# Designed miniproteins, single chains, continued (3), part 87

Each design is a single chain, and the fold is of that chain. pLDDT is the mean over its residues in the fold that is shown.

## One batch from the design tools (miniprotein)

Design m11199
Fold by ESMFold2-Fast:
Structure m11199 (fold): chain A 72 residues (1-72)
Amino acid sequence: SKVIEEVAELIVKALELEGISASVENIKEILSKLKSYEEQIEYLKELLKLVSSEEAKELIKEAIKLLEEQLK
């Protein structure tokens, strides 16, 4: 999905700011194992609690917003 690809790219950038190495394909695989957009949003909200930089938080919030737009 184009949305899942965009979400994965934002999450990879956020994790890199936190010093965590991740790939877009790895994040896409994690997201694809979640059953719904609601579960993907919940996963990202938990991830948001673990990041410390404001730039990383804003990238994760943007990713959550993209998924929330798919529910409406």
Scores: mean pLDDT 85

Design m11200
Fold by ESMFold2-Fast:
Structure m11200 (fold): chain A 73 residues (1-73)
Amino acid sequence: MTAEQLMDTILDSSASVAELEAVLETLRSINDEAEKRALEEVLRRRRPHVAFASPEEALDYAIALAETKIASL
């Protein structure tokens, strides 16, 4: 999945628990700096009022969003 697809799934109101769990597993497997930066760029466009000090913080934020959404379903 691309960073755009991961964020689209998290922000999709119709996303299933299984789809969100797959996204969460993918996010937790991200170890490459370029992938973290791609995710930060997507988050910067989709959540322009949220500031990140690093690509790592952007990844942590995306993980927290996915976990929160799973917990709310």
Scores: mean pLDDT 80

Design m11201
Fold by ESMFold2-Fast:
Structure m11201 (fold): chain A 70 residues (1-70)
Amino acid sequence: GSSMREEARKLILEAIGLKLRAIGLEFQAELLREKGEASEEEIARLLAEAEELRREADELLARADELLSG
């Protein structure tokens, strides 16, 4: 079976992927705001999606920490 370290590593990699997607959406929202090419509602949707991805990533990191802590 997989070691707890290997399982934690998989969760950390997934969390990193989610955080990178969130950062991408946040930068996209900022660029659209600066250009005036999107409605405030569209910008809010991008930021809400980014926040949800960050929440999911933090949950995965918490699970990884539990596996590494004992």
Scores: mean pLDDT 86

Design m11202
Fold by ESMFold2-Fast:
Structure m11202 (fold): chain A 68 residues (1-68)
Amino acid sequence: MEWFLEVLDRLQAALTAAGRPDEGEKLREDGLKLYEQLVKEGVDEKEAALIATEEASRRASVLLGAAG
């Protein structure tokens, strides 16, 4: 799952660079927790990682002011 962790790390770095390090840290933690919850609920690891990545990306976009 190198790509999943790499995406979360990049989103955290982007929020930190934008002056929002606390939000970046929380977004990374929430992404990992969502992934773990979905896997525990029986979702496939790959699908859980995609869902968690999409949610984290959505939140990052809102926080960075790039929300649709």
Scores: mean pLDDT 81

Design m11203
Fold by ESMFold2-Fast:
Structure m11203 (fold): chain A 60 residues (1-60)
Amino acid sequence: MSKEMLELVKQAVELRRQGKEMHNEKAVALANEAIGAASNRDLEKAQALIKEAQKLLDEA
């Protein structure tokens, strides 16, 4: 649980950084929500938000 949470936070932080570099405000917002969800131990929500943010960055 704690290790999975840390990995999700790391992924979300990296996606937030990439979103800022690409000027994709939606991806940054989703990454921020994913960080919050992971910190609140909502791993399913965090994973879904990370996937959505990654898809937006891949399509940009």
Scores: mean pLDDT 80

Design m11205
Fold by ESMFold2-Fast:
Formats: structure tokens, C-alpha cells, sequence
Structure m11205 (fold): chain A 75 residues (1-75)
């Protein structure tokens, strides 16, 4: 299931984040977002936080803006 795989990637991303492997955490959270679109906004926020910690300010800003936009959309 995409949901279970997404959760596995989220757990790996949080582990990488705790280890200071912020660039790896970004990749894992972005993969989780692709596999579980229902939680995409949450995963993009986590990826944005990790990108900011990695010093990738532009990427962090883009991810936070995308997360905010998705959290307000209804279809």
C-alpha cells in the first residue's frame, strides 16, 4: 500500500533528520509525499524544515509555499 510505504519513508526521514542528515531527510519526505498525496502537505512541510536545516533556503521556501497551497485546496 502507498500509505504504508509512505509511513516507512517518513520514519526513515525522521531518523535521518535526528542524525543531522538533512539532505537525505528531504529526499525521503519528498518520496513519501509522492506515494501518499492525501498527506502531501504534511510531508512537504517536513521536507521544507529539513531543507532549511541543510542550508537550502530557496528549496525550503518553495516546499513551505507548496505545502500551504495544498493544505487550502479542496476539490
Amino acid sequence: MNKEKSKELEEKGLEAYKEGKYEEAVKLFLEAAELDPSNEARYLSLAGAAAGRAGKDKLAQELFERSTRLSRERG
Scores: mean pLDDT 82

Design m11206
Fold by ESMFold2-Fast:
Structure m11206 (fold): chain A 97 residues (1-97)
Amino acid sequence: SMAELAEELLQSAPLVTFDVGATSIKISVPLAKKPGLTVTYSVDGGAWQAMTYNEATGSYEATITGLAPGTTYTVGVRATQGDTVLLDEEIPVTTQA
């Protein structure tokens, strides 16, 4: 029931957003904090890292730094509740020149 509710909420338009700099990408996932919900990100198929819930924005957030300007990176975003995958997206993001 909680997993079903989380899936229903995700299907109701959970849009991953990016704030893109020349050497950085900020990821924002507007998912409510729930028991057992884990939100992670990756860059170019690298290791999955935890995103942090920001109560001020109501979103899970992470900032990737040390990137090259004018370069396209594949950003992976995954949300799981227990062992159930709720979101698993790979999005090409290009840094500013």
Scores: mean pLDDT 79

Design m11207
Fold by ESMFold2-Fast:
Structure m11207 (fold): chain A 90 residues (1-90)
Amino acid sequence: KEELRKKAIEKLEEAIRLAEEVIETGSEEKKELARELKKLVEEALKAVKEGDLAKAAALLQEALPLARKVSEEIEEKVEEALKAVQAAIE
């Protein structure tokens, strides 16, 4: 469980970093989506650190469609984080 939580944190921190790059370098449309995505991922990261894995999973499920619209690399990080969070709940 602890290993899965650490993996989720690592993937979420990577997703936040990639979203910050899109906010700096993307189109105006992608910048707005990336800001919304970053907020959801930051809230999910906080939930994981607080041990609220159910809240983290719900936030990440909401973040997935936004990540897909922003970049495939961010989508992959969010999917890996969600998988780790779900495995930690089970």
Scores: mean pLDDT 84

Design m11209
Fold by ESMFold2-Fast:
Structure m11209 (fold): chain A 76 residues (1-76)
Amino acid sequence: STVERIVAGARRAAEEGDAGEALSLLLAAHGHYVSTKDYAGAALLYRALAEIHRALGDEEAAARYAALAAEYEAKA
């Protein structure tokens, strides 16, 4: 799916040290999710956002995205 490809690309960018590109890719996917209501894709997106924010030391954002991931995973 489009969201899965974007999540994979974001994780690669983060592994290569480009957290800014990783976050930009995931935030671009957010618009796609809103239009398609892909609950499974949204859960993957929010989980990846939580992982990257945690790696950046932003525990507040990480916790917020982790909660969203759990909520949407329950709906999938």
Scores: mean pLDDT 79

Design m11210
Fold by ESMFold2-Fast:
Structure m11210 (fold): chain A 80 residues (1-80)
Amino acid sequence: DLSPEELEKIKQSREALREAILNDPSWTPELLRQYLSERFNVKPEELEGKTPEELLDYEEEIIEEYREKAREREKELKEL
């Protein structure tokens, strides 16, 4: 599992790399689905039928969700 700091760095990197990925023929929709499935423990069927652009949008959503949940957990731990 990725740490919140790692997720932040990935988000920044992915925003910069989105155009490069979409223009890179080695990044097929199948590879993007495999990457997201493995990296974020998402079931492959949840990614079925998504375009590369939709997959990258989905990755941004997952990263943001993890960052928010990690910040909330940190607040809870400080309170405990």
Scores: mean pLDDT 70

Design m11211
Fold by ESMFold2-Fast:
Structure m11211 (fold): chain A 65 residues (1-65)
Amino acid sequence: MREEVLAEVDREFRVLRAAVRAADMMEKEGLSPEEVRERLIAEGVSEEDAERAVRLAERIVASSK
């Protein structure tokens, strides 16, 4: 049980790190959420995690501006 919980937490942290990178790409390079999702997937992030990261990135960008 604990090991599964820790693995889930680790996954959430990876998604959060990807979200911060995605937000930076959106702000710095002006990329659309779709373009950022495509880049994350190309880098080996799963489609599901990439979508979650982009969703978080949109919220980060909105909160920053």
Scores: mean pLDDT 76

Design m11212
Fold by ESMFold2-Fast:
Structure m11212 (fold): chain A 67 residues (1-67)
Amino acid sequence: MAAPEELKKKAAEVYEKATELVKEGKYEEALRLVAEFLKRVAKEVGSPVKEEEIEKLLEEDLEILRK
């Protein structure tokens, strides 16, 4: 399976925290939290290039939020 039990548990924790941040209007912090989790997933599947792409996408998304 692509998503082992440990990753499912971490995903649930990240989702809960990100949802609370969004409810508080902390979109940038929520976005960073999700990006950090995605980098951990990419590392776990052995794709370091994917981590760099996630960081780049995070910075681009943050620029969009700073309209």
Scores: mean pLDDT 70

Design m11213
Fold by ESMFold2-Fast:
Structure m11213 (fold): chain A 56 residues (1-56)
Amino acid sequence: AAPPRIPAAEAEAYHRVAYLYLQGKSDEEIAKELGISVGTVRRLRRRFAEAHGVEL
């Protein structure tokens, strides 16, 4: 199991999630593209929005 607090891997993932969301992808499409759960996509979008001061 991956360590729960290695930000580098999550930083890449949430940037990718935000980028795909801005391209008009749904949470389900992003989850499928990245091989993660829809809940993880929603979490990463929120984290990106909070970090960059944007609404996703």
Scores: mean pLDDT 70

Design m11214
Fold by ESMFold2-Fast:
Structure m11214 (fold): chain A 77 residues (1-77)
Amino acid sequence: SEREAINLGIAAALTGIGALFLAEKGLDPERAIADGEAAIRLGQEALKRATDEGSRRLGERGIELGEEAIRLAREQL
């Protein structure tokens, strides 16, 4: 459903932002990785259900942010 897609996309983007914040601050790399993985999962689910560009862009952004958070956090381990 469109509502599920946009909600998943928003969740992915917000989770990704939080994960990247933790990774950039170097506070908790394990949590940054876990939140980054959650952002990627949510973004992938948003993309499977996306019928509009907004949902697609949010899902893609969540994946990008999650991947960057994992990359930065892994450098700290």
Scores: mean pLDDT 89

Design m11216
Fold by ESMFold2-Fast:
Structure m11216 (fold): chain A 68 residues (1-68)
Amino acid sequence: MEIPVISSIDEFGEAVREAGPGATLRLSDTGLTAEEVKGMIQAVTGLEVAEVELEQFPDHSVVKIHAK
């Protein structure tokens, strides 16, 4: 899969802007909720997304960003 591993909020914002809506990203750090991720995208990039789907694993999280 073509999912980059991201471990910082700054890298996450850049990846979201580059990939755009419909992106799927991997975060190496867990503990974030879907609501927190949605807020982070809006705060860091200014993008408004329709929905954020988050799956948490022991070693990483997978985030899928749905376009509005």
Scores: mean pLDDT 66

Design m11217
Fold by ESMFold2-Fast:
Structure m11217 (fold): chain A 60 residues (1-60)
Amino acid sequence: MREEFERLLRRAEEAVRNGDEERFYEVVQQMLDLALASGDPAFQDEVEAAVIRLLNEWAA
């Protein structure tokens, strides 16, 4: 789960650098799905914080 999350983070950062909007939202959705599937509130909070950061980077 942590390794999958880290892989998705790298993919999201790559999508931001490339300006690939479709890929960016696809990866963000996968991160949210992973968090929901975990059933772990602490992990869900970590993923939510990462998604907020990524959305701010996309908007910059």
Scores: mean pLDDT 83

Design m11218
Fold by ESMFold2-Fast:
Structure m11218 (fold): chain A 67 residues (1-67)
Amino acid sequence: MSREEAEKLFDKYDTDGDGYLTREEAIKALQEAGFSKEEAERLVGLFADKNGRLSREQFITALELGG
């Protein structure tokens, strides 16, 4: 997945426009990117902040390193 595709996927699921994906949004976005639910949950656990949210850069990094 290119960085541009990852950024577009983030923007699609950032429904609140706050620059973060919730745990549920991040899991769905990662599954759309081709990860299993189990892999998506693991990646969110590795890259999410203390509130279970992923910033744009954390999400892109999860996609790049999880593949």
Scores: mean pLDDT 80

Design m11219
Fold by ESMFold2-Fast:
Structure m11219 (fold): chain A 94 residues (1-94)
Amino acid sequence: DRVRALVDQVVANRDNLDAFVAGTVQLFDALARDFDLTQRERTLMRNYQRRLRQATNVAQAVAVAVAGFEQLRAVTDDPALRAVADAAVAALRA
């Protein structure tokens, strides 16, 4: 679906820092729209989006994205959101 397509797009852009960061930020924004996030979850996503924008190379951006999804997976009580975070981490570590 749309979230899976956004994950695939982020992975496809690993050779372009700006495209990877933009795609990952769009993915977090899509999750905020689709999953009715708590204020804490939204604050966490905003903090990782800020860190993504500070990345100076793709390896740093991937590490920040993985950490962001792992943290989201740890704090959410929504099993569907956990499944999306797990899929994103698996795809980014492939």
Scores: mean pLDDT 80

Design m11220
Fold by ESMFold2-Fast:
Structure m11220 (fold): chain A 79 residues (1-79)
Amino acid sequence: MAEWRALAERALAATIENVRVQAKDAGLTDEQINEAVKAAEDTARPGLEAASEAGDRDGLNQAVVRGTKAGLDAIDKAK
């Protein structure tokens, strides 16, 4: 339980940081960066929580992919 939760939290943090870096590199405002990060977090968190409870690595990876995509889509929308 604890190991999967720690892995999910690290995956979420990495996803958020990746989206934040991409948004900053795209020249977005702090407000737009925060919106992109929120989109990634809101999309990834439910899947990461479910995967951590089930011990499902594939589910964890899918949640990261979906969260990253949501953040990048938000960055593209803000351009």
Scores: mean pLDDT 85

Design m11221
Fold by ESMFold2-Fast:
Structure m11221 (fold): chain A 103 residues (1-103)
Amino acid sequence: SVEELLEQAVEAAESGDLDKALEYYKQAAELDPEAVLEKAREDIQEARETGNKPLLYVALEAEKIAAKKLAELTSDPAEKEKYEKLAKEAETALEAFKEELLG
């Protein structure tokens, strides 16, 4: 289920296995991209408050994945544009974050 996949994603991120965390978020987004987007936003806020850089990284990737999926699924041009913009903003944040984290 989506809930189980999101729990596994958080556990993987907490253990430092970022690749597994991303795979669980991808699987969850295929089932329910809205739930993934909501969870990603919560995780981004928590990560910023706690300074948890690994969680921030995977949560931003999850936001990007979910937003792209929602853009694909919507038949409303305005919603598509909204989700495409959200995905692009997440990509920009990830680029800045990768530069900060990795150089």
Scores: mean pLDDT 82

Design m11222
Fold by ESMFold2-Fast:
Structure m11222 (fold): chain A 66 residues (1-66)
Amino acid sequence: MADQLREEALKHLEEAEEALKQGNFEEARLHLYAAEQLARALRALGDTESAEEILKRVKELEEKIK
């Protein structure tokens, strides 16, 4: 289950990055929100390493939206 959550979060990060390239900041925010929620679920399951990796990437992409 944790590996499926990680895969979903990474997919959302990829979709957020694509949305940013298109200038679609609203869509990018939705994907970043989904990735952040999945990272929190990973942390709750004890997969803190994957959660930290995902949250770091969420933060980096959020800085581009600002």
Scores: mean pLDDT 83

Design m11223
Fold by ESMFold2-Fast:
Structure m11223 (fold): chain A 60 residues (1-60)
Amino acid sequence: RSELAREAADALEAGDYERAAELLAELFGVDKDVVLAGLKALTPEQRAEAAEMLRLLAEL
């Protein structure tokens, strides 16, 4: 289900990177710590883009 993508987008937009990393790690089957480090390395513009793409993914 695409609910994880929607929740991850919501968490990312709220600046809750720990929650976003947990949800993205579950969605993509990757390490949460790696995702968290990646999210923190993104610019605000890149994080906004990622959230928008996750919302689009949630509609698929």
Scores: mean pLDDT 79

Design m11224
Fold by ESMFold2-Fast:
Parts: sequence; C-alpha cells; structure tokens
Structure m11224 (fold): chain A 68 residues (1-68)
Amino acid sequence: GRPPVPLTPDAVLALIKELTSPSPETRAAAARALGEIGDPRAVAPLRRALDDPSPEVRAAAREALAKI
C-alpha cells in the first residue's frame, strides 16, 4: 500500500521510544515533537517525562502537554 499521510502514528511511536533515550537532548526533542503533533497517545509518556532528571526534558514535556 501507499505510505500514509500524515506519517504521524509511526513518528509518535518513534518519538515515544526516544523519550527513553539515554540522551537528555534526544528526550527533550522527542517531547517537543510529540507536543507539536498533539497525539493523545503521547500524554502518558509525556507525564512520565515531567519527572525526568533533565530540566530541558521537563520543560519540553510541560509545553507538549499544554498543547494536547
């Protein structure tokens, strides 16, 4: 079949996986991207990111949740 547009479901799953990355920069970028997409499936992993040791990840998760 043709690739679906938008690619949002596949991107959301990849970004949720990146929220568990050992890199705080990768986790923060994933949280921001999930907020821009606005998929409600990201809510639970983003809520866990609010307890992340990195302040950048926590800030990105808060902003993402405010958009969803």
Scores: mean pLDDT 75

Design m11225
Fold by ESMFold2-Fast:
Structure m11225 (fold): chain A 71 residues (1-71)
Amino acid sequence: MERAVEAAVGNANQLYPLSEEKREELRKFVKEELEEFLKKAKTLKTEEELIAASDELLKKILEKAKELAEA
């Protein structure tokens, strides 16, 4: 989990450069979203549903990073 959070934060920071404090906020957001995704993934029956949920998660992370970079 920590490794996945750090990878997501690092990738988002490459697109939207963030201060250390804003990276901490993004890390917290990503951790919460990943926990929700993992709970949701247990109820998904098809690979297509899992891919769609994963795409939605990535979009949420990138939008949050953009908001933090613009603030």
Scores: mean pLDDT 78

Design m11226
Fold by ESMFold2-Fast:
Structure m11226 (fold): chain A 81 residues (1-81)
Amino acid sequence: MDPEELRKEVAIGLIRMIRGISSSILERLEAYDLKEELEKKIEELIRKLEKGEISEEEALKKAIELANKAIEEAKKKKEEE
């Protein structure tokens, strides 16, 4: 593997882990709508990373931001119930 290709694969793996962990949290919060939206946004980030439209650092940062935002929204909805 090219070192650059390996770096992309590592970043994709980390983003998929972020997706898995955050999806599990959202399921526990019963935020199925936010889970679906997060999963779609993460898939778009992976596609952009694969196309070279964003850097590995930017993709990881955005994945964490999207996950955190979804979890915060889920917690707020649960407080309003």
Scores: mean pLDDT 83

Design m11227
Fold by ESMFold2-Fast:
Structure m11227 (fold): chain A 117 residues (1-117)
Amino acid sequence: MEADIAEADRALGAGQPETAFLHAARAMKKAGKKVRIRITGPDGPLSPEAKEAYDRFLKVLEEAEKLGAVETEITGFPADLTPEDIKRILQLVARNLAVAAREGLPEAELDIDLTPG
C-alpha cells in the first residue's frame, strides 16, 4: 500500500497521470478500500485530439476497475475539453485516490461534475 502510494506520487511528479492512477488504484485494493468515481458531463462531439485522450482515459479507468477496488460511472464530457483538461482531471483523480488509500474511509465516493451550471 505505502509503496504504491509512493509510486503514484512519483508518477504524478513525472507527468504520468495514467501510471499514477493505476498505482493509486492498487493502493486502494491493498488497503481493503473501495472508491466509486462518478464523472458527469454533457454529451457532445469531441475534437479528434480530445477523443483520443478521452479513449485513453476510459482505458485507464477500465484497467483500474479490473483490480476490484474502483468503480467508474461516466455520463459524458464537455465538447470543449482539451487533451490537457482530460490529463488534469486524471491527475486530480489519481491524487484523491492516493489520499483515500492512506486516509479515507473503507468505501468512498468521488464526484466530478463537468456539467455547466
Scores: mean pLDDT 75

Design m11228
Fold by ESMFold2-Fast:
Structure m11228 (fold): chain A 68 residues (1-68)
Amino acid sequence: SAKKRAQEAIAKMSPEEIAKLGGISRTSASRLKQLAKEGLIPDLSQQEIAELAGVSPATVSRLIRKLA
């Protein structure tokens, strides 16, 4: 799935790389990386990921599309 491929990519990236790619803060990028490392991304909706990371659902959608 696209979410699973995005998870694998995010888990391998630094928080700085995630922040640059997503146009988000390092804090939000670190939260996304933690979700990816814990294997939670495929089981969560885009809105749930957005709420947990502190970003918009549109940002989550763009990151998944870019990394899938």
Scores: mean pLDDT 84

Design m11229
Fold by ESMFold2-Fast:
Structure m11229 (fold): chain A 63 residues (1-63)
Amino acid sequence: MVEARYVREGDRVTVTVWSEDEEELDKAIARAAELVRGETGQAPRVERWKEGDKYVAVVTPAG
């Protein structure tokens, strides 16, 4: 199961995605990157890590 959270603060867009399945996370990252690029016009920046048994990524505008 993949979970996603979207937060917008003015021109700052943050999409946090997490899943216990790495393939589901990769698909969620791709979708979040498309959303960030579409809404901000900026290249997406992805930070990815593992917390316990979950894979987590945060997608934000690169600058």
Scores: mean pLDDT 81

Design m11230
Fold by ESMFold2-Fast:
Structure m11230 (fold): chain A 101 residues (1-101)
Amino acid sequence: SELEELAARLEAVVEELKRVIREIAERGLTEELERRAMRLFGELSALAAAAPAELRPAVQRVIDLLAEAYQVTVETGDLAEAERLLARVEAELARLRALAS
């Protein structure tokens, strides 16, 4: 279904962005990692725009939590706080998966 395709695409982008955030925590912010993060946030924005109106708030919550995790990691390098935010992303994705099924 279109909802299952949306959920699968969202999960793929989220997993890649989590890898980028963790890599920033380990290595610091590089131009390459910043460009990768910006592209992935662009893909998330496109997915939110394409989402049914009923799901848009849930997709936006995922984006907002990822943006917060990214910002905390860039500003502080606090991986523990970033991982707490990424755990909240997983909870929001689980809700979206349930709605798509």
Scores: mean pLDDT 86

Design m11231
Fold by ESMFold2-Fast:
Structure m11231 (fold): chain A 58 residues (1-58)
Amino acid sequence: GKLREEARRLVEELKAKGRKTITSQDIFEFAARTGTSVGAAARALTEAAKELGLDVLG
């Protein structure tokens, strides 16, 4: 869905910048940008991070 595609794009961008970890700040900013809940943003970003080999800092 749209949220999963947006999450994947963000994680790919962060990985390209040399990031190895998705942070709480990334989750909050993604939630605000997409108009979704923090929980939905966290779930989408966690799934994308696992697929792309990044860790999630809780």
Scores: mean pLDDT 84

Design m11232
Fold by ESMFold2-Fast:
Structure m11232 (fold): chain A 94 residues (1-94)
Amino acid sequence: SAEEVLEEFRRLLEEGLEKFEKGEINPIDAIYEVLAKLAGVSKEYVREYGPAEILEKLIEEVGFSPEQKRELKLLYQDFLTRMGLIEAEKHRKK
């Protein structure tokens, strides 16, 4: 269901942030890994079609409502913002 996909996305985003903060993965690989796992596709597929296309495909396949689509996009934007803040803190400490 769309709700289960949103819950899984939130968990995958937190996993990606933790790996990125620990230096286990770079920010682009974190984005690709999260979206690949969420959509059930390869990271190569995410790289080829891009994050926006992968999210739109998932929205179409799962049948998200307009409200759930907005929530999915806000979760992704928050993830990107939080990764940017972690990256900025890493640069500040040097």
Scores: mean pLDDT 82

Design m11233
Fold by ESMFold2-Fast:
Structure m11233 (fold): chain A 75 residues (1-75)
Amino acid sequence: DEEAVKYLQEAEKAFENGDYEKAETLARKAIELGSPEIQARAYRLLGRIYLKKGDYEKAVEYFQKAAELERQAAA
């Protein structure tokens, strides 16, 4: 959990700096290592990254994955 949280925090910083490639790589690492809650946050970040890239289809897909994980965690 600590390692996944660190990757997610670094991904968020990379996104704010406009480094979308680095943000995407770090978000994927957070998904690989994280709990469903961390995975949901990382998928939301991937959605935001793809919105910035103009890839609305992939952005919607990632937001839907985040919503699914949040529903599973809440159930």
Scores: mean pLDDT 84

Design m11234
Fold by ESMFold2-Fast:
Structure m11234 (fold): chain A 50 residues (1-50)
Amino acid sequence: EKEKLIKEYVEKTRFDYSTVEAILKSTNYDIEKAKKKMDAAARYLGLDAP
């Protein structure tokens, strides 16, 4: 379940698996909070937001 969710966001965000896993774990797999953190991380790295 969690592995599939991580893989889905890896495909959508182009972040690596470990980065997506770290963000999801930091939000306790809260999708809305995870998206907000991924958006902030993407902006910091100059990547497209999820």
Scores: mean pLDDT 74

Design m11235
Fold by ESMFold2-Fast:
Structure m11235 (fold): chain A 58 residues (1-58)
Amino acid sequence: SQEELLKEIKEKLKEFLSLSLEERQKAFDEISEISEKLSIEDQLEAKKLFDEALEKEY
């Protein structure tokens, strides 16, 4: 379901900030593949979550 895909993205993003640069690239690719399976509305939500996760690192 779309909700399960969003949950998977959230879990991957939570781990993302603790990863090395090489591991982050792999995680980013995995998140991108999951996001392609989402509706447009859920893709926008996923992008928002990703942007928020990256902003916390700065």
Scores: mean pLDDT 73

Design m11236
Fold by ESMFold2-Fast:
Structure m11236 (fold): chain A 65 residues (1-65)
Amino acid sequence: SLSSIGAEIRLMGEATEAGVSVKLEKIDGENVLIVEADSAEDAERLRKVAEEIAKVGGYKVRVVR
């Protein structure tokens, strides 16, 4: 959808600002945001950011430490 395109642009900006690895993958026809964090603190912070982006694009979120 058009909102998904906006979410992807937003995601790139948020990832750059956060200084972390964020990937958008398609799994079984679903778009999933995979966020890689080095610490529990980063994982919690990035999970919140990813969830906000996911609301726009209808993504699922997974945070990996």
Scores: mean pLDDT 64

